# Designed miniproteins, single chains, continued (3), part 33

Each design is a single chain, and the fold is of that chain. pLDDT is the mean over its residues in the fold that is shown.

## One batch from the design tools (miniprotein)

Design m9124
Fold by ESMFold2-Fast:
Structure m9124 (fold): chain A 91 residues (1-91)
Amino acid sequence: SMVEEEVRRALEIAEEVARELLEREGPKAQPTADAILEAARRAAEKALEDPSMTGADALNAVAAHAKDLGAREAAARLREAGQELRKEIEA
C-alpha cells in the first residue's frame, strides 16, 4: 500500500540520519541514535494504524523527539526530509 511504502521510506530516512549522527559524533552519540530509531519505529507503528497519518507525519514526530534530545542537526534533517516526502505525496 502507499502508506506502507511511505512508512518504509520514513524508517530508511531515520536510519540514515542516525548513521550520519554516529559518523559525525562517534560512539558518544549511540544513545541518541538509538532513541531516534526507537522513535521512528513507534511513529511507523502509529502511521500503519492511523489512516490519517502519512510518512511525513512520522518523520515530523521523529524530528520533534530528536530536538528534545538536543540533536538539533538531526532534527532539522528529519524535518526537511518530512517536508520533501510530503511534497512527493501531494504531487
Scores: mean pLDDT 83

Design m9125
Fold by ESMFold2-Fast:
Structure m9125 (fold): chain A 83 residues (1-83)
Amino acid sequence: MTPQELQEEARELFEEALKKAGVEADVTVLARPDGTVHVSVIVEGASEEQSKLAEKAVEEAKREFERQHPDVRVVVSVTSSAN
């Protein structure tokens, strides 16, 4: 699988998990050739409830992605946006 394919798969998985959890968030994914996938999640509205839901959804998505890609290291950053 190419870095581009890993980026798209991770982005779709994380976006779907967040949407299913009812969280409005921006997901940015960067896959590196060394097997590292960086996922940045920015949660809209900065509410504690949305942040908590986002963290749970992100943890579930990370676990599922790592199960499908055991040689890939996933690094996730979750931040809240006040904009």
Scores: mean pLDDT 78

Design m9126
Fold by ESMFold2-Fast:
Formats: sequence, structure tokens, C-alpha cells
Structure m9126 (fold): chain A 93 residues (1-93)
Amino acid sequence: MAEELRAEGKEAEAAGDGKAAAEKYLAAGVEYLSQKKYDEAIEAFEKAARAGKDDLELQAKAYLGLAVVYLKKNEVEKADEYYEKAEELRKKL
């Protein structure tokens, strides 16, 4: 399923639909995270953050996903950085 969600995200990006792309990449990141595929989860959440740049809620969710993945990798400082980015976006909602 995560691979299919990534493919759907790429297709949405090609169609110029950043919101749909962000939603699909975010879902792929969550699936990879549940499978403990942390590097693939990082890639998916980074793509979600870029695609969702015009949607503060989707971008904040992507940054929270990155924070969780980096915490699972014991990169606490990087996890804190992404959590702070998500909180800054949340304050603008």
C-alpha cells in the first residue's frame, strides 16, 4: 500500500494537484513509519511538506511526521526542530 500511495502522490504532482499529492505522500509516510521503514518515511513526509506548502494543515502534519520519524531514529535535536516548525504553522491556523 505505501508504494501505491507514493505512486498516486507522484501522479497528483504531475497533474499539478499539490494538495492531493501532499495527502497521498503523508499517507505513504505513515504506512512506512508503521513498517519501521524510517528512511522511506522521511522521503515521503519531505515530499508531503513540499507538495502541501499552500496548505498549512497538511504541511504541519508532514513536519509532525518527520519529527516522529527522527525521534524513532534517536535524532532528538532534529525531531525537536521539525516539531517546532509544525507548531509555528499550527499557530497560523
Scores: mean pLDDT 83

Design m9127
Fold by ESMFold2-Fast:
Structure m9127 (fold): chain A 69 residues (1-69)
Amino acid sequence: PLQTKTVNVYDVTDGKDHTITVEYDPSSGSDRNALSVLEKPKAKVERVDDKTIRVETPYGPVNVDIVSV
């Protein structure tokens, strides 16, 4: 089942810190890699649209869905 996590991120698109809640699949390796980055203090993200952020991981970029901002 999908899970949610609240994280504190730095959005490079607007240059501001945000607290967001993301939805992820814990059985997905790419989602787990994105979560490991997002759980770090002041993790950097790019806003793709109103419901999606892009996270750069050591294994490539991953898009993650936002459920609240």
Scores: mean pLDDT 82

Design m9128
Fold by ESMFold2-Fast:
Parts: C-alpha cells; sequence; structure tokens
Structure m9128 (fold): chain A 70 residues (1-70)
C-alpha cells in the first residue's frame, strides 16, 4: 500500500538520522531513534496515509538540518 511505502521511507530517514547522531558521539540519542524506527515499522498498519506523510516531512526536514550542520 502507499502507506506502507511511506512508512518504509520514514524508517529509512530516521535510521539515517540515527547514524549521523552516532557519528557525532550521541549514542543514546541514536539508540532511542532506532527504537522509535522499530516501533513505527511494527505499527505501520495503525498509521493513516496522512500521518505517515506528516512523519516523513518532519523526518526529512530534521535530516536536512543535521546534514547542513555536518
Amino acid sequence: SETEELVEKVVKVIEEIADLLKQQGKDDAAEQLRKMAKYIKENADKLTKEQAEKMLKVAEEDLEALKKQA
């Protein structure tokens, strides 16, 4: 479904943010984000398309901001 594809994108973006945080020595923050990504993936069936789109937008904006600081 479109919602499953959006959730996959959200998880990938959060995992990329976690990797960047780990590279910065923020291991606890990275682990917390990885746990959140797992929770989102396991609960993908409970998310609406609108919720998944909103989550993707926020995650992409956060990733873009972190990349500009690196």
Scores: mean pLDDT 84

Design m9129
Fold by ESMFold2-Fast:
Structure m9129 (fold): chain A 94 residues (1-94)
Amino acid sequence: SMAEREALREEGDRLRMNGSVAYIMGDYDTAIQYFNRSIDIYDQLGDDRGRSVSLTMRGMAYYSQGNFDQARQSFQQALDLDPENELARHLLSL
């Protein structure tokens, strides 16, 4: 139903926000866990743009950990889903 779809989107947005808070606090492992859950929610919704944003944020968390290969993979996946994602494009070019 539309109400169930809206509730699912709100949960995806909430998980991404929780990941962002963990990222700001320097808890990159927790941030990645939240971003992975939000990626799964946006995938269920077929929301490529939402999924692209969460992938970009996950990539930033990996980059902050020094896990550059997983960061680049996450940024590339974000660009594959949303070629207009300027932040992912910029971060991949670093």
Scores: mean pLDDT 92

Design m9130
Fold by ESMFold2-Fast:
Parts: structure tokens; sequence; C-alpha cells
Structure m9130 (fold): chain A 81 residues (1-81)
């Protein structure tokens, strides 16, 4: 459980770093910030639930969202160069 919660924190930190790289695109930056806020709220809920399966599912979801935003950032970079 603690390891899965740490994984969620790690993915949120990676999204924060991605948001810094995306600051030149305000709409994309705001979308990443909104997802970070949503993940923080969901983390609080699943931590309170005490259900290890919910924590694991959130960690997997957070990773999937990070991968999607990383892919979108690369496509944005390709269009600008």
Amino acid sequence: ADEALARVDEEIARLQKLAEEAKKNPSFYERIKAEIDRLRALKAEVAASGDPQQVTALAEYARSRLDEFEKELEEIKKKEK
C-alpha cells in the first residue's frame, strides 16, 4: 500500500516536471495542472478507503495519464519545429 501511494506521488512529480516544460502552451499547461489536482484529490480518497486494489489502480491510471501527456508534448514539439 505505501509503495503504491509513493508511486502515485512519483507520477504526480513527473507530471509537475512535464507541466514546467509545457509552460509555453497555456492550454496544455492548464490541462496538466488540472490532472495533477485531480490525482491529488483521488489519492486522498483511495488512501482513506484502505483498499490496496484502489491504490494500485490509481497508480496505474496516473502512469497512463503521464504517458499520454508525454506523447502529446512530443507531438506539440514536432509541430513547432
Scores: mean pLDDT 80

Design m9131
Fold by ESMFold2-Fast:
Structure m9131 (fold): chain A 55 residues (1-55)
Amino acid sequence: SDVDDGMDRVSRLLGDTVDRAKKMEEEGASKDDIDALRKEGGDEADRLMRDILDS
């Protein structure tokens, strides 16, 4: 279903954000940069979820 496909996209986005944050931390990125990445990923996931639920 469109909802299932959309939720898969949200799950992939969240997983990618976690992986990217971990890599940035391992590479010595600042806490502010890591926090910004997590916020951007969360905001995008929330946006996708709203679009899915509104369809």
Scores: mean pLDDT 81

Design m9132
Fold by ESMFold2-Fast:
Structure m9132 (fold): chain A 81 residues (1-81)
Amino acid sequence: SIAEELKEEAIKKIEEILEKAKAGEITADQAVNEIQKLYDELKKKLEEAKVPKEEFDKVMEEVQRKAVEAILLARELEAKK
């Protein structure tokens, strides 16, 4: 479904942001800001696609879980420098 495609795209982009933070190309704060922008963008795309509320909530919950994990990892990596 379009909701699953948008979810997978968002997760992939979160992973790319985390990889940039791991490489030292961006700071942990920059990673957090980019992930927040991505989350807002995903919400808008799901609204535009007229995804049913149940699927919308599920996608946003799964992406938020991945976002939190990535943020914690980015913060941990920065603290070890």
Scores: mean pLDDT 85

Design m9133
Fold by ESMFold2-Fast:
Structure m9133 (fold): chain A 98 residues (1-98)
Amino acid sequence: AVTVTVEVPEKAEAGSEVDITVTWSGLPDGEYVVRVTVENLETGKKISASVRVPAGATSATVRIKLPKEKGKYKVTAEVIDAATGELLGSASKEFEVV
């Protein structure tokens, strides 16, 4: 079975940088693209960043500068096969920008 987890602080300061850590297991061999999306749950505004990860890696850390808008946000991490573009797994976690 495929597992993906995403870790983000429960609360983070508006406009600060945060480290978002994505960890996975049970994926097919190959290179991955890890895409992280931070969505404002009230406005629907999204910011995204992605990193390409070499074969054999089981985690990636993506640093994102948070929006200035305070409120409830959701981080979504997607692990995508770099060769095919297939979504292999995803995870999400809510957090608060204060």
Scores: mean pLDDT 86

Design m9134
Fold by ESMFold2-Fast:
Structure m9134 (fold): chain A 87 residues (1-87)
Amino acid sequence: SGEEIQAKIEAALSEEEKEAFEEVMRRLARKLNVPDIPEDASIIEKILQAGGLALEAKREGLLTEEEEKVVEEALAKVLEVLKQAKA
């Protein structure tokens, strides 16, 4: 179920990784003049939205190497959880 997948994603990410990810998302939204991400959005929704924004920002040269790494690491963990749920 969606709740099980979300719980596994939240367990796979440390509090520090979640905070770093939210900071990158906040900076991207500001740079791209995108409306603020809803505060009530789930961590999975935030990470999936970041995937699209990160691809756009990478094309525009808006991400630092450190920010790109934070997003890639978060997405890799989400994809691994989704892969295990599909199996």
Scores: mean pLDDT 69

Design m9135
Fold by ESMFold2-Fast:
Structure m9135 (fold): chain A 86 residues (1-86)
Amino acid sequence: AEEERLRAALRTAYEHYLKNGKPDGLEKLAEQLGVAEAGREIVRELGPDAPPPELEAELAERVRERAAEAVAWARANPEAFEAFMK
């Protein structure tokens, strides 16, 4: 699920990158698309009684980590990234 969500987010980001030709859009889009999955993972770990402010803070941190990692990987490995999206 997490890998498939990351792949879907990267695919959408890659399509956006192809249209705009710049990685800035890829970075922002990957961050936005990662929010839902990071949220589900945090809720599963903390449970349904987790305070919203703490959950939002941890969600933002995980989204930042995952989006940065995904974008960094795609930038460092453009050929592998294209193969991954195939």
Scores: mean pLDDT 54

Design m9136
Fold by ESMFold2-Fast:
Structure m9136 (fold): chain A 96 residues (1-96)
Amino acid sequence: MEIVEEVDGSASNELSGITLHVKLVVYKDGTAKLEIYLNGELILEVEGPKEEVELKARIIVGRLQLESAKIMKISDEYKPEVERIQAQIKKLEEQL
């Protein structure tokens, strides 16, 4: 298929060993494919109409930001690292 748009972004914390990688590919026929990887493992794969897949991508990235905020309330010692990951996820979300 002919690719018309590609977003490939990652957010990582070397100290915690957590890496989030998001791949979004949009095809000329108006379909898209979303892949989300956590520490190199594929945790989500979605295909469908561009608008639906992009909306799902935004919702999932937003949920990951919310879950990161909850983790900060549990462990203040990791707060600076979680804030750094959230900033990287936000930058990734801006590319989607």
Scores: mean pLDDT 64

Design m9137
Fold by ESMFold2-Fast:
Formats: C-alpha cells, structure tokens, sequence
Structure m9137 (fold): chain A 85 residues (1-85)
C-alpha cells in the first residue's frame, strides 16, 4: 500500500512541478496511476488521504490537511512529495 501510494503521489508531484497545480489534472493523474498499478483497497484509501494532505499543504488549507493527517503514513508521503517541489 505505501509503495503504491508513493508512486501515485510521485506522478502527481511531477505533473504539479511541470504544469503547476490544477486540481482536475492532479486528480486525473492520481486516478490513472492507481488504475495502472491495480491498487488494492488499502492503497486506494492511503492514496486518497495522501492526496488530501498534499492538497492541504500546497494550498494552505489547514482543515483539509488536519483531516488527512489522521493517517501518519499519508502525511509522511505528502510531505515528502511537497518537499520535492
């Protein structure tokens, strides 16, 4: 689950770095990568939480970030990807 989620969030971060943050495009990138990797239910849940944490960090939306930060694995993956931007 964690490794699949990292690969998904790496793909999202690459798109954000290249093209800027667009919520629709970032979301479609996440969906595409999850399908490509045939993500399990656990990986899907973790990826959604990591995406929400990533979005909260990137936009300064503290409410979204706090809700996502209930999962420390999701928060760690999101922080790693924001640091690469």
Amino acid sequence: AEEVTRKVMEAVAEVVKAEGFDLEKATETMKKKLKELKASQEALALAIAAFDAFYGLLTGDKVVYELASADPKATKIAEEQVAKL
Scores: mean pLDDT 73

Design m9138
Fold by ESMFold2-Fast:
Structure m9138 (fold): chain A 72 residues (1-72)
Amino acid sequence: MRVQIEVTGTLSMEDHSRVEEVVRELAGDEAEVQVVNMHHAIVTVPADTDVDELIRRLESIRPGLRARVLQP
């Protein structure tokens, strides 16, 4: 199974690029990043991913960026 994570508070394409880099480092090539708009992305990662660390790393990109697990 896969886990979906909602990312909010991105302000630029550079923020989205940094999100993709963090996702690739922690979840590998099996992860998917879907940019919804400038301020919003959905990340899909393998169920064996360290989701807590991924959220921590994503939120460290900028103070206003937030990441949370979407409920099934």
Scores: mean pLDDT 81

Design m9139
Fold by ESMFold2-Fast:
Structure m9139 (fold): chain A 67 residues (1-67)
Amino acid sequence: SMEEDGRRAAEAAREAAERGDGAGAATSLHQWAKMGNKEGAEEGAEWAREAGDEAAARVGQLSAQKA
């Protein structure tokens, strides 16, 4: 389901970012939104990217040592 897919993607993004792969997590979420979205792919992609990008970037900064 869309709800479960979205939640799982967010959790994967956080986990990947903790491993130092924040960019990969954000990219994966964006790609999923683009492919898994229905009508309004652009809208859905931007929304999902924002959610994943924020979580991945924040955790990535802490995990990947922001200097």
Scores: mean pLDDT 50

Design m9140
Fold by ESMFold2-Fast:
Structure m9140 (fold): chain A 87 residues (1-87)
Amino acid sequence: GPAEEHIRRAIAHVREALALETNPEARALLERALAHLERALATGDPAHLMEALHAVQEALALETNPEARRHLARAADHLGAALAELA
């Protein structure tokens, strides 16, 4: 459904950001976000989307690479859209 499509797009953007990430704290946050996104996709539980969004926002605060920042911003937008679809 629409929520699953937004989750898949968020996963893609987090993976692109992770490929560009050199900060180990930000990498750990993005890996945590991916785990929660994959659980959200499997279960439909919005709690995992909330946890993923929190991790993405924390990683975005640490990110200085403009390309990675754009991917994280798009991931956050898709996470917000997925949460809206499940409300």
Scores: mean pLDDT 90

Design m9141
Fold by ESMFold2-Fast:
Structure m9141 (fold): chain A 77 residues (1-77)
Amino acid sequence: LEEEARRLLEEAERARDPVERGRHLAAAGFYYARLGRYDEAIRLFEQAAKAFEGSDPELARAFQLRAELVREEKEKS
């Protein structure tokens, strides 16, 4: 899981296409959330949302909402 998250972050850094970068960032966010690393997951979902802003505003909004849900989980921890 940590190895997968790290690989996805490396792929995001290499991606020139914002949508491709957003997909890798979002995937890494899901892995960090599963690991209980909520701060990293929140940051990654927010970065994914920003990457989608120009191409897919609905996806951008969805990942903003997911970051908020992860914040709620962190507060319950």
Scores: mean pLDDT 80

Design m9142
Fold by ESMFold2-Fast:
Structure m9142 (fold): chain A 95 residues (1-95)
Amino acid sequence: VLDKSKLKLIARELLVNDKDKNGYIDLDEFTTILQNSKLIKDILGVKKVSEVLAQKLFSFFDKDKDGRLSKEELIAVLTSENLEPLVLKDEDLLN
């Protein structure tokens, strides 16, 4: 289970590693950030982030369902008082 604190840590890492000049993170960039962040992999308890796991996390942050994460969406996660925990199943952690 990813609690509020873990989800906020992931959102901060995404903001720090957003190198797209337009201020959006797409699924491919999101997956690359997750794969290259030791902190995020440690939080998730995995050595490699699967495509399924990346899609589950992306869908959780992508509230507008537009296929992109904006800085505003990530900041909303960081400032949210009512952030629900994300439950991950074993199948979401495996390739």
Scores: mean pLDDT 72

Design m9143
Fold by ESMFold2-Fast:
Structure m9143 (fold): chain A 80 residues (1-80)
Amino acid sequence: VLPEDLVEALKKLKSKVPSDLLPEIDSIEEDIKKALQNNDFENALNALKKLLSLSKKLGVDSNTISKLEKIIKDIEKLLS
């Protein structure tokens, strides 16, 4: 199960992207799900950072960006 903030961020991102970018977002979502299920926090971080970069590029709102950054920081603490 993905965090609620991540699910909300993905919904907002999918509503703002051109349809040709939806497969890339779906791929990133699947990578995050698989990594978290396997406790592969390094690959989860890599996928989340890609999602954050794409969200910033597409002009997603600052509140959604902040929530994604918080999730990234929370996972980084698990690697420290």
Scores: mean pLDDT 80

Design m9144
Fold by ESMFold2-Fast:
Structure m9144 (fold): chain A 70 residues (1-70)
Amino acid sequence: REAVRRRIRAFLLSLGLSERVAEEIANAPDPVRALARFLRENRLVTSPEDFARVAARLGLSVAALRRAAL
């Protein structure tokens, strides 16, 4: 749980996002859903292959990340 939050924060920082935005998403009640929605709203994931790359870096399944985006 806390490890997932740290991985999400580190991932967002690696994309050049501010620490404030990364912390807001990582500290959300459902951080995976918050991340998935952020990626969709900012058009950072537009294809199944983009979801697969993000899921792999976070240790999540593509299905879990897609479900969280809904």
Scores: mean pLDDT 74

Design m9145
Fold by ESMFold2-Fast:
Structure m9145 (fold): chain A 61 residues (1-61)
Amino acid sequence: MRPSPEELIAEAKERLKGKSKEERQEVIQELVDEAIRLGLPSSEILAIMLEISKIEEEMLK
């Protein structure tokens, strides 16, 4: 199954909820590794990482 970038971002939002800082780092790494295995272009992976980074910053407030 090839999830869209939007689906990966949505999954990241769900998986990051209620997690510790260390758990969030693990989730982000897992999602990036999954995107690489699915053959997403580097540009799309970077866009996903930037969106996840924004979500992380909002959750740390």
Scores: mean pLDDT 72

Design m9146
Fold by ESMFold2-Fast:
Structure m9146 (fold): chain A 75 residues (1-75)
Amino acid sequence: SETAELLRETAKKLKELNADEDIVEQVETLAKRVEKGELSKEEAIEAMKEIAKLAKQMGEEESAKLIEEAVKELE
């Protein structure tokens, strides 16, 4: 799945930024659920938007930006 691949790549980039482990795990979990057909692309986009909000609340502006860029790629 191209969606799952983009989510895995996003999680990898978040790890390279030393993003919070909870943020990384949420993105990795979404990738696995999309790959298994448990989540649609639309549901993954909405979940990613919520993860970006969480990153902003945690002061992780670069993590939030990276997630928002992935959302635009999926749309």
Scores: mean pLDDT 86

Design m9147
Fold by ESMFold2-Fast:
Structure m9147 (fold): chain A 73 residues (1-73)
Amino acid sequence: SARRRAIVRRALALIEAGRVRSVAELTRALGVSRQTLSDAFLDELGMTPAQVIRLLQAGGSLRLPDGTTFRAG
């Protein structure tokens, strides 16, 4: 959904900017529940928020269908 995609994109931007490093920080920064965040990540990426944070912190990257790439930095 557009709402879930927007949540995921904002979350990825915050992680990439180094502003947040945990699921708890993401939920607070985005103003959403942990369940809403998890549902959005599973729906859009097939991964949990915790898995995505670990991937990006390990130097990995995520590519969205529109070609946008996110990495921790």
Scores: mean pLDDT 80

Design m9148
Fold by ESMFold2-Fast:
Structure m9148 (fold): chain A 104 residues (1-104)
Amino acid sequence: AMRARLAEVITRVQAGEPLPEDTPEILKEIVAVIRERLAADPAGFGAALTIASNALLHYEKGEYEKALKIVREGAEAFRDVHPDVAETLREIGKILEKKKKEDE
């Protein structure tokens, strides 16, 4: 369910379309953070969305440490070259960590 939903959400977000009301909460929170921080930066928006999407695919499989690693490595890669993307990815990492604790 989440994998198919993630693909639909990514397509809609890239098209500038609103999210469906039945979108999972974790996807809504992550997209909201990306939109809030990177709405005026199409390149940064695309980079953050791609990294977050890869992390969410691992999160759906229960591979939480891999999901967090993807976001952390992305944040480190962008730290000096695109600080806004790095900070966005750190915020996404906090969302994933919070959701993991709620699921345990």
Scores: mean pLDDT 78

Design m9149
Fold by ESMFold2-Fast:
Structure m9149 (fold): chain A 98 residues (1-98)
Amino acid sequence: GMAPTDASVEELADGAAAARGLDPAKTSEEERLLAAAEYLIEHGNEEAKKYAEKAKEALKAGDIEKAKEYLKKALAAVLEAGKAGRGGGSISAVHAAL
C-alpha cells in the first residue's frame, strides 16, 4: 500500500483536533500534531504508540519536522495492522507477530 505522506499526517491531525472540539483552521500546527500523537497513543497498536510518544517528545523540543516523521511511522504501523486484520487468516497472525 501507499506509505503515509505529510498530507496523511495533516488529515489525521485536523481530524484529531476536530474530535477535541478544536477548529483546525484556528489551531496551531503544534497543537494539531499533538492531538494526532495523542489519538495514536489512545487508539494505535504497540508500534504506533511507540512512534507517537517519540512525536510528542519532538514537539516538546520544538522539532515539528521530526514530529511529522514519527507520526508518519506511527500511522504506517496502524495502517499495516489494519490490512493484516482484513486478511482474517494465518497471514494476519504472521503480521501480528512482526
Scores: mean pLDDT 71

Design m9150
Fold by ESMFold2-Fast:
Structure m9150 (fold): chain A 80 residues (1-80)
Amino acid sequence: MEELEKQKKYRELGLDLEIAAGIIEIVSAVHDDPEWVERVKERLIDEIAEKYGLSPEEVERLRAMTPEELAALGREYIAK
């Protein structure tokens, strides 16, 4: 049963990462302000980190990713 819970968490994490990537891309397209886009990205990643109990190393890795890389990572988690 623990494996089923892990798979569910991976799918939820993957979906949240894809949603975050989509939001960042939309905000970037609408707002010509890199600081606002970066703040939105940091907030979304921090919310995901708190929700899924991510390590500081994982949080830094996610913050360094582009929206395309975040979406790709999200798809990988959904496929697990």
Scores: mean pLDDT 78

Design m9151
Fold by ESMFold2-Fast:
Structure m9151 (fold): chain A 81 residues (1-81)
Amino acid sequence: SSSLVSRAASLLTAGSLHAIAGDLEAATELFLEALSLMTPEQLRELSETVSPEIGELLREAADGADREEIARRIAEIIAER
């Protein structure tokens, strides 16, 4: 639902702040929680609102990739900015 997408977006924002601060474990947990709240269709929709690199990872999650692995990779990308 739209409500779950909004909550997931808030969790992605919190995860991004932790990643920027160097807390990759907390960032990965927050990203995993966000991804776990979303359907494949919602993940594809979210992929249009983020950077292309992160968008590709969200599409991989929508296609059935391990969401924990995707969450970790997103945290790493944001921390490297």
Scores: mean pLDDT 82

Design m9152
Fold by ESMFold2-Fast:
Structure m9152 (fold): chain A 96 residues (1-96)
Amino acid sequence: SELEELLKKLEEAIKKVEKALSGSEKEQEEALKYADKVIVETGQTLSKVDKSLAEQVHKIVGEMIEKLKSKTTLKEKLEVILEALKQLKKLIKEKL
């Protein structure tokens, strides 16, 4: 299902971010770009498949964006993004 494919992508994004937090600045930048892509794809896919779930995703992403405004380092931004990815994974997993 599309939800199972999104779950796999979210799990991959979580693993990349967790590894990057103890890695180089380059690894952190690559993890940030990958996580952003997965979050965008999650919102776009769910807007077509499940409007109620898409609204919950938009709320999680909105909270993430607000928290990111106060963060200056790549590590701090990745920690905020990691929490959002974990919330998105939990949300999708609960619907399977």
Scores: mean pLDDT 88

Design m9153
Fold by ESMFold2-Fast:
Structure m9153 (fold): chain A 69 residues (1-69)
Amino acid sequence: MTPEEIRELFDKALEEARKVGEETGLSETEIMTRVVLAIAPHLTEEQLVALGQAKDIEELRERFDELFG
């Protein structure tokens, strides 16, 4: 999977998680967990740990951009 494909998957997963969150009242942590789980099979252990340390959605995007931007 290319960095471009992972970025597309991340953006789609975040969009879907936000839609579900708006409809069901998911916490920010639950939204982040859904996004990370969607891309986890395509990440290295180091990348997964780096993303898992994000405190909020803004930091999750920042960490993702550092790895794939």
Scores: mean pLDDT 81

Design m9154
Fold by ESMFold2-Fast:
Structure m9154 (fold): chain A 72 residues (1-72)
Amino acid sequence: DLDRALAEEQRRRALAEELRTEARRLLSIADAQRDVGKTSSPSASQGLNKRADELEREAAELQARADELLAA
């Protein structure tokens, strides 16, 4: 059924886009935290960079999931 196959592909692409949108959001927050860290004390900068690293790892996982959906 072509219509069903097209609907399933569209659904996977929509889910992949949602995951990529969330990944971009997390990367934006990470970038903002690193920017705040540049003007902060060393101790505050360390905490902000650690949180940014965590957000970047989460974003990478979401990107990997999106890539997997698009490969199907």
Scores: mean pLDDT 85

Design m9155
Fold by ESMFold2-Fast:
Structure m9155 (fold): chain A 78 residues (1-78)
Amino acid sequence: AEEQQLLAQATAFIKQEIDAVSALNAAQKQTALQKLTAAAEVLIRETPGTPEQRLAYIKALLKKELKDYEEQPEPPVV
């Protein structure tokens, strides 16, 4: 399905962005991946438009969330 393709592309993007962050250790990167993947699933459900427009918007928000996570790498208890 289209949503599965968008999630796969968003997940690949997240992994590349997280791998580029030298400030995070392996455990923090795993937590960031889980957090950003959950965010991507929500964004895919809530973002309207063409697949290309949705993916571009989702990538921009995920990059911002990763930057915010870098400032406080310890995940809050959810």
Scores: mean pLDDT 75

Design m9156
Fold by ESMFold2-Fast:
Structure m9156 (fold): chain A 88 residues (1-88)
Amino acid sequence: SALERFRARAREAAEAARANPDLLPPEVRAALAAVAADPLDPAAQAALVEATKKAVEELLAQGKEEEAEELLRYVLGEAATAALDALA
């Protein structure tokens, strides 16, 4: 199913982030924790978008396109999982 594929990709992204601690900047980790605590809070969602955008732009500026893609995939996976859990 699409949900099973999404969870598999989210797990792969989480494994990549664990293998590269620099992939998760402190501001992204803090914003993800806020979204996990209240996935439907617009302020927490906005903070996550801003922190992720900044981190992705910094990685792209360094030529780290693969790390930028992994970070984005991880953040989208975690945020979507938190939202699905809140709706369940």
Scores: mean pLDDT 72

Design m9157
Fold by ESMFold2-Fast:
Structure m9157 (fold): chain A 90 residues (1-90)
Amino acid sequence: MKEEALELADEYARLLREAIEAAAAGDFERAAELFRKAEEVFKKLMELKSKLPPEEQAEVEAYWKKLMAELEPAAREAEEALEELGERLA
């Protein structure tokens, strides 16, 4: 239960990182597909988390926030790349 939720958090972070890397490389179709898969995993994580005791929910949430914080530098780089592309397409 808790271990399964932590595994889903890891899978979500992995998919987001791959999607961010694909977007940074200009592979927007792959990025979109990976973001969609991440959304499915996130939904499963939220459903499973809702069934856990409050203490286990807090532990999963803390772990997830830590994983998201580790992705912030890559996400910012991808956002800058998308902004630059948007300026060229405008």
Scores: mean pLDDT 77

Design m9158
Fold by ESMFold2-Fast:
Structure m9158 (fold): chain A 76 residues (1-76)
Amino acid sequence: MLSNLIEKAKSAEDPSQLSPAEKIIYYLEQGNETEAAITLKENLSSLSREELEALYIYFTSKGYVVLANLVKNALL
């Protein structure tokens, strides 16, 4: 799951072609934490449990503590 999201995000030329989970990683890989946070908040209710778990692992591995806590609260 997570490796596939990262590969898709890194290979994309246009974020409009990406899923919400992939867009979040795309923006973070570009250093755009603000847009990543906005995208996460707007899509939090529509993300699958598997996508939320993958994003949680990604955020914690990269030190995005605030984003990790948002996902953790959604997972309960």
Scores: mean pLDDT 82

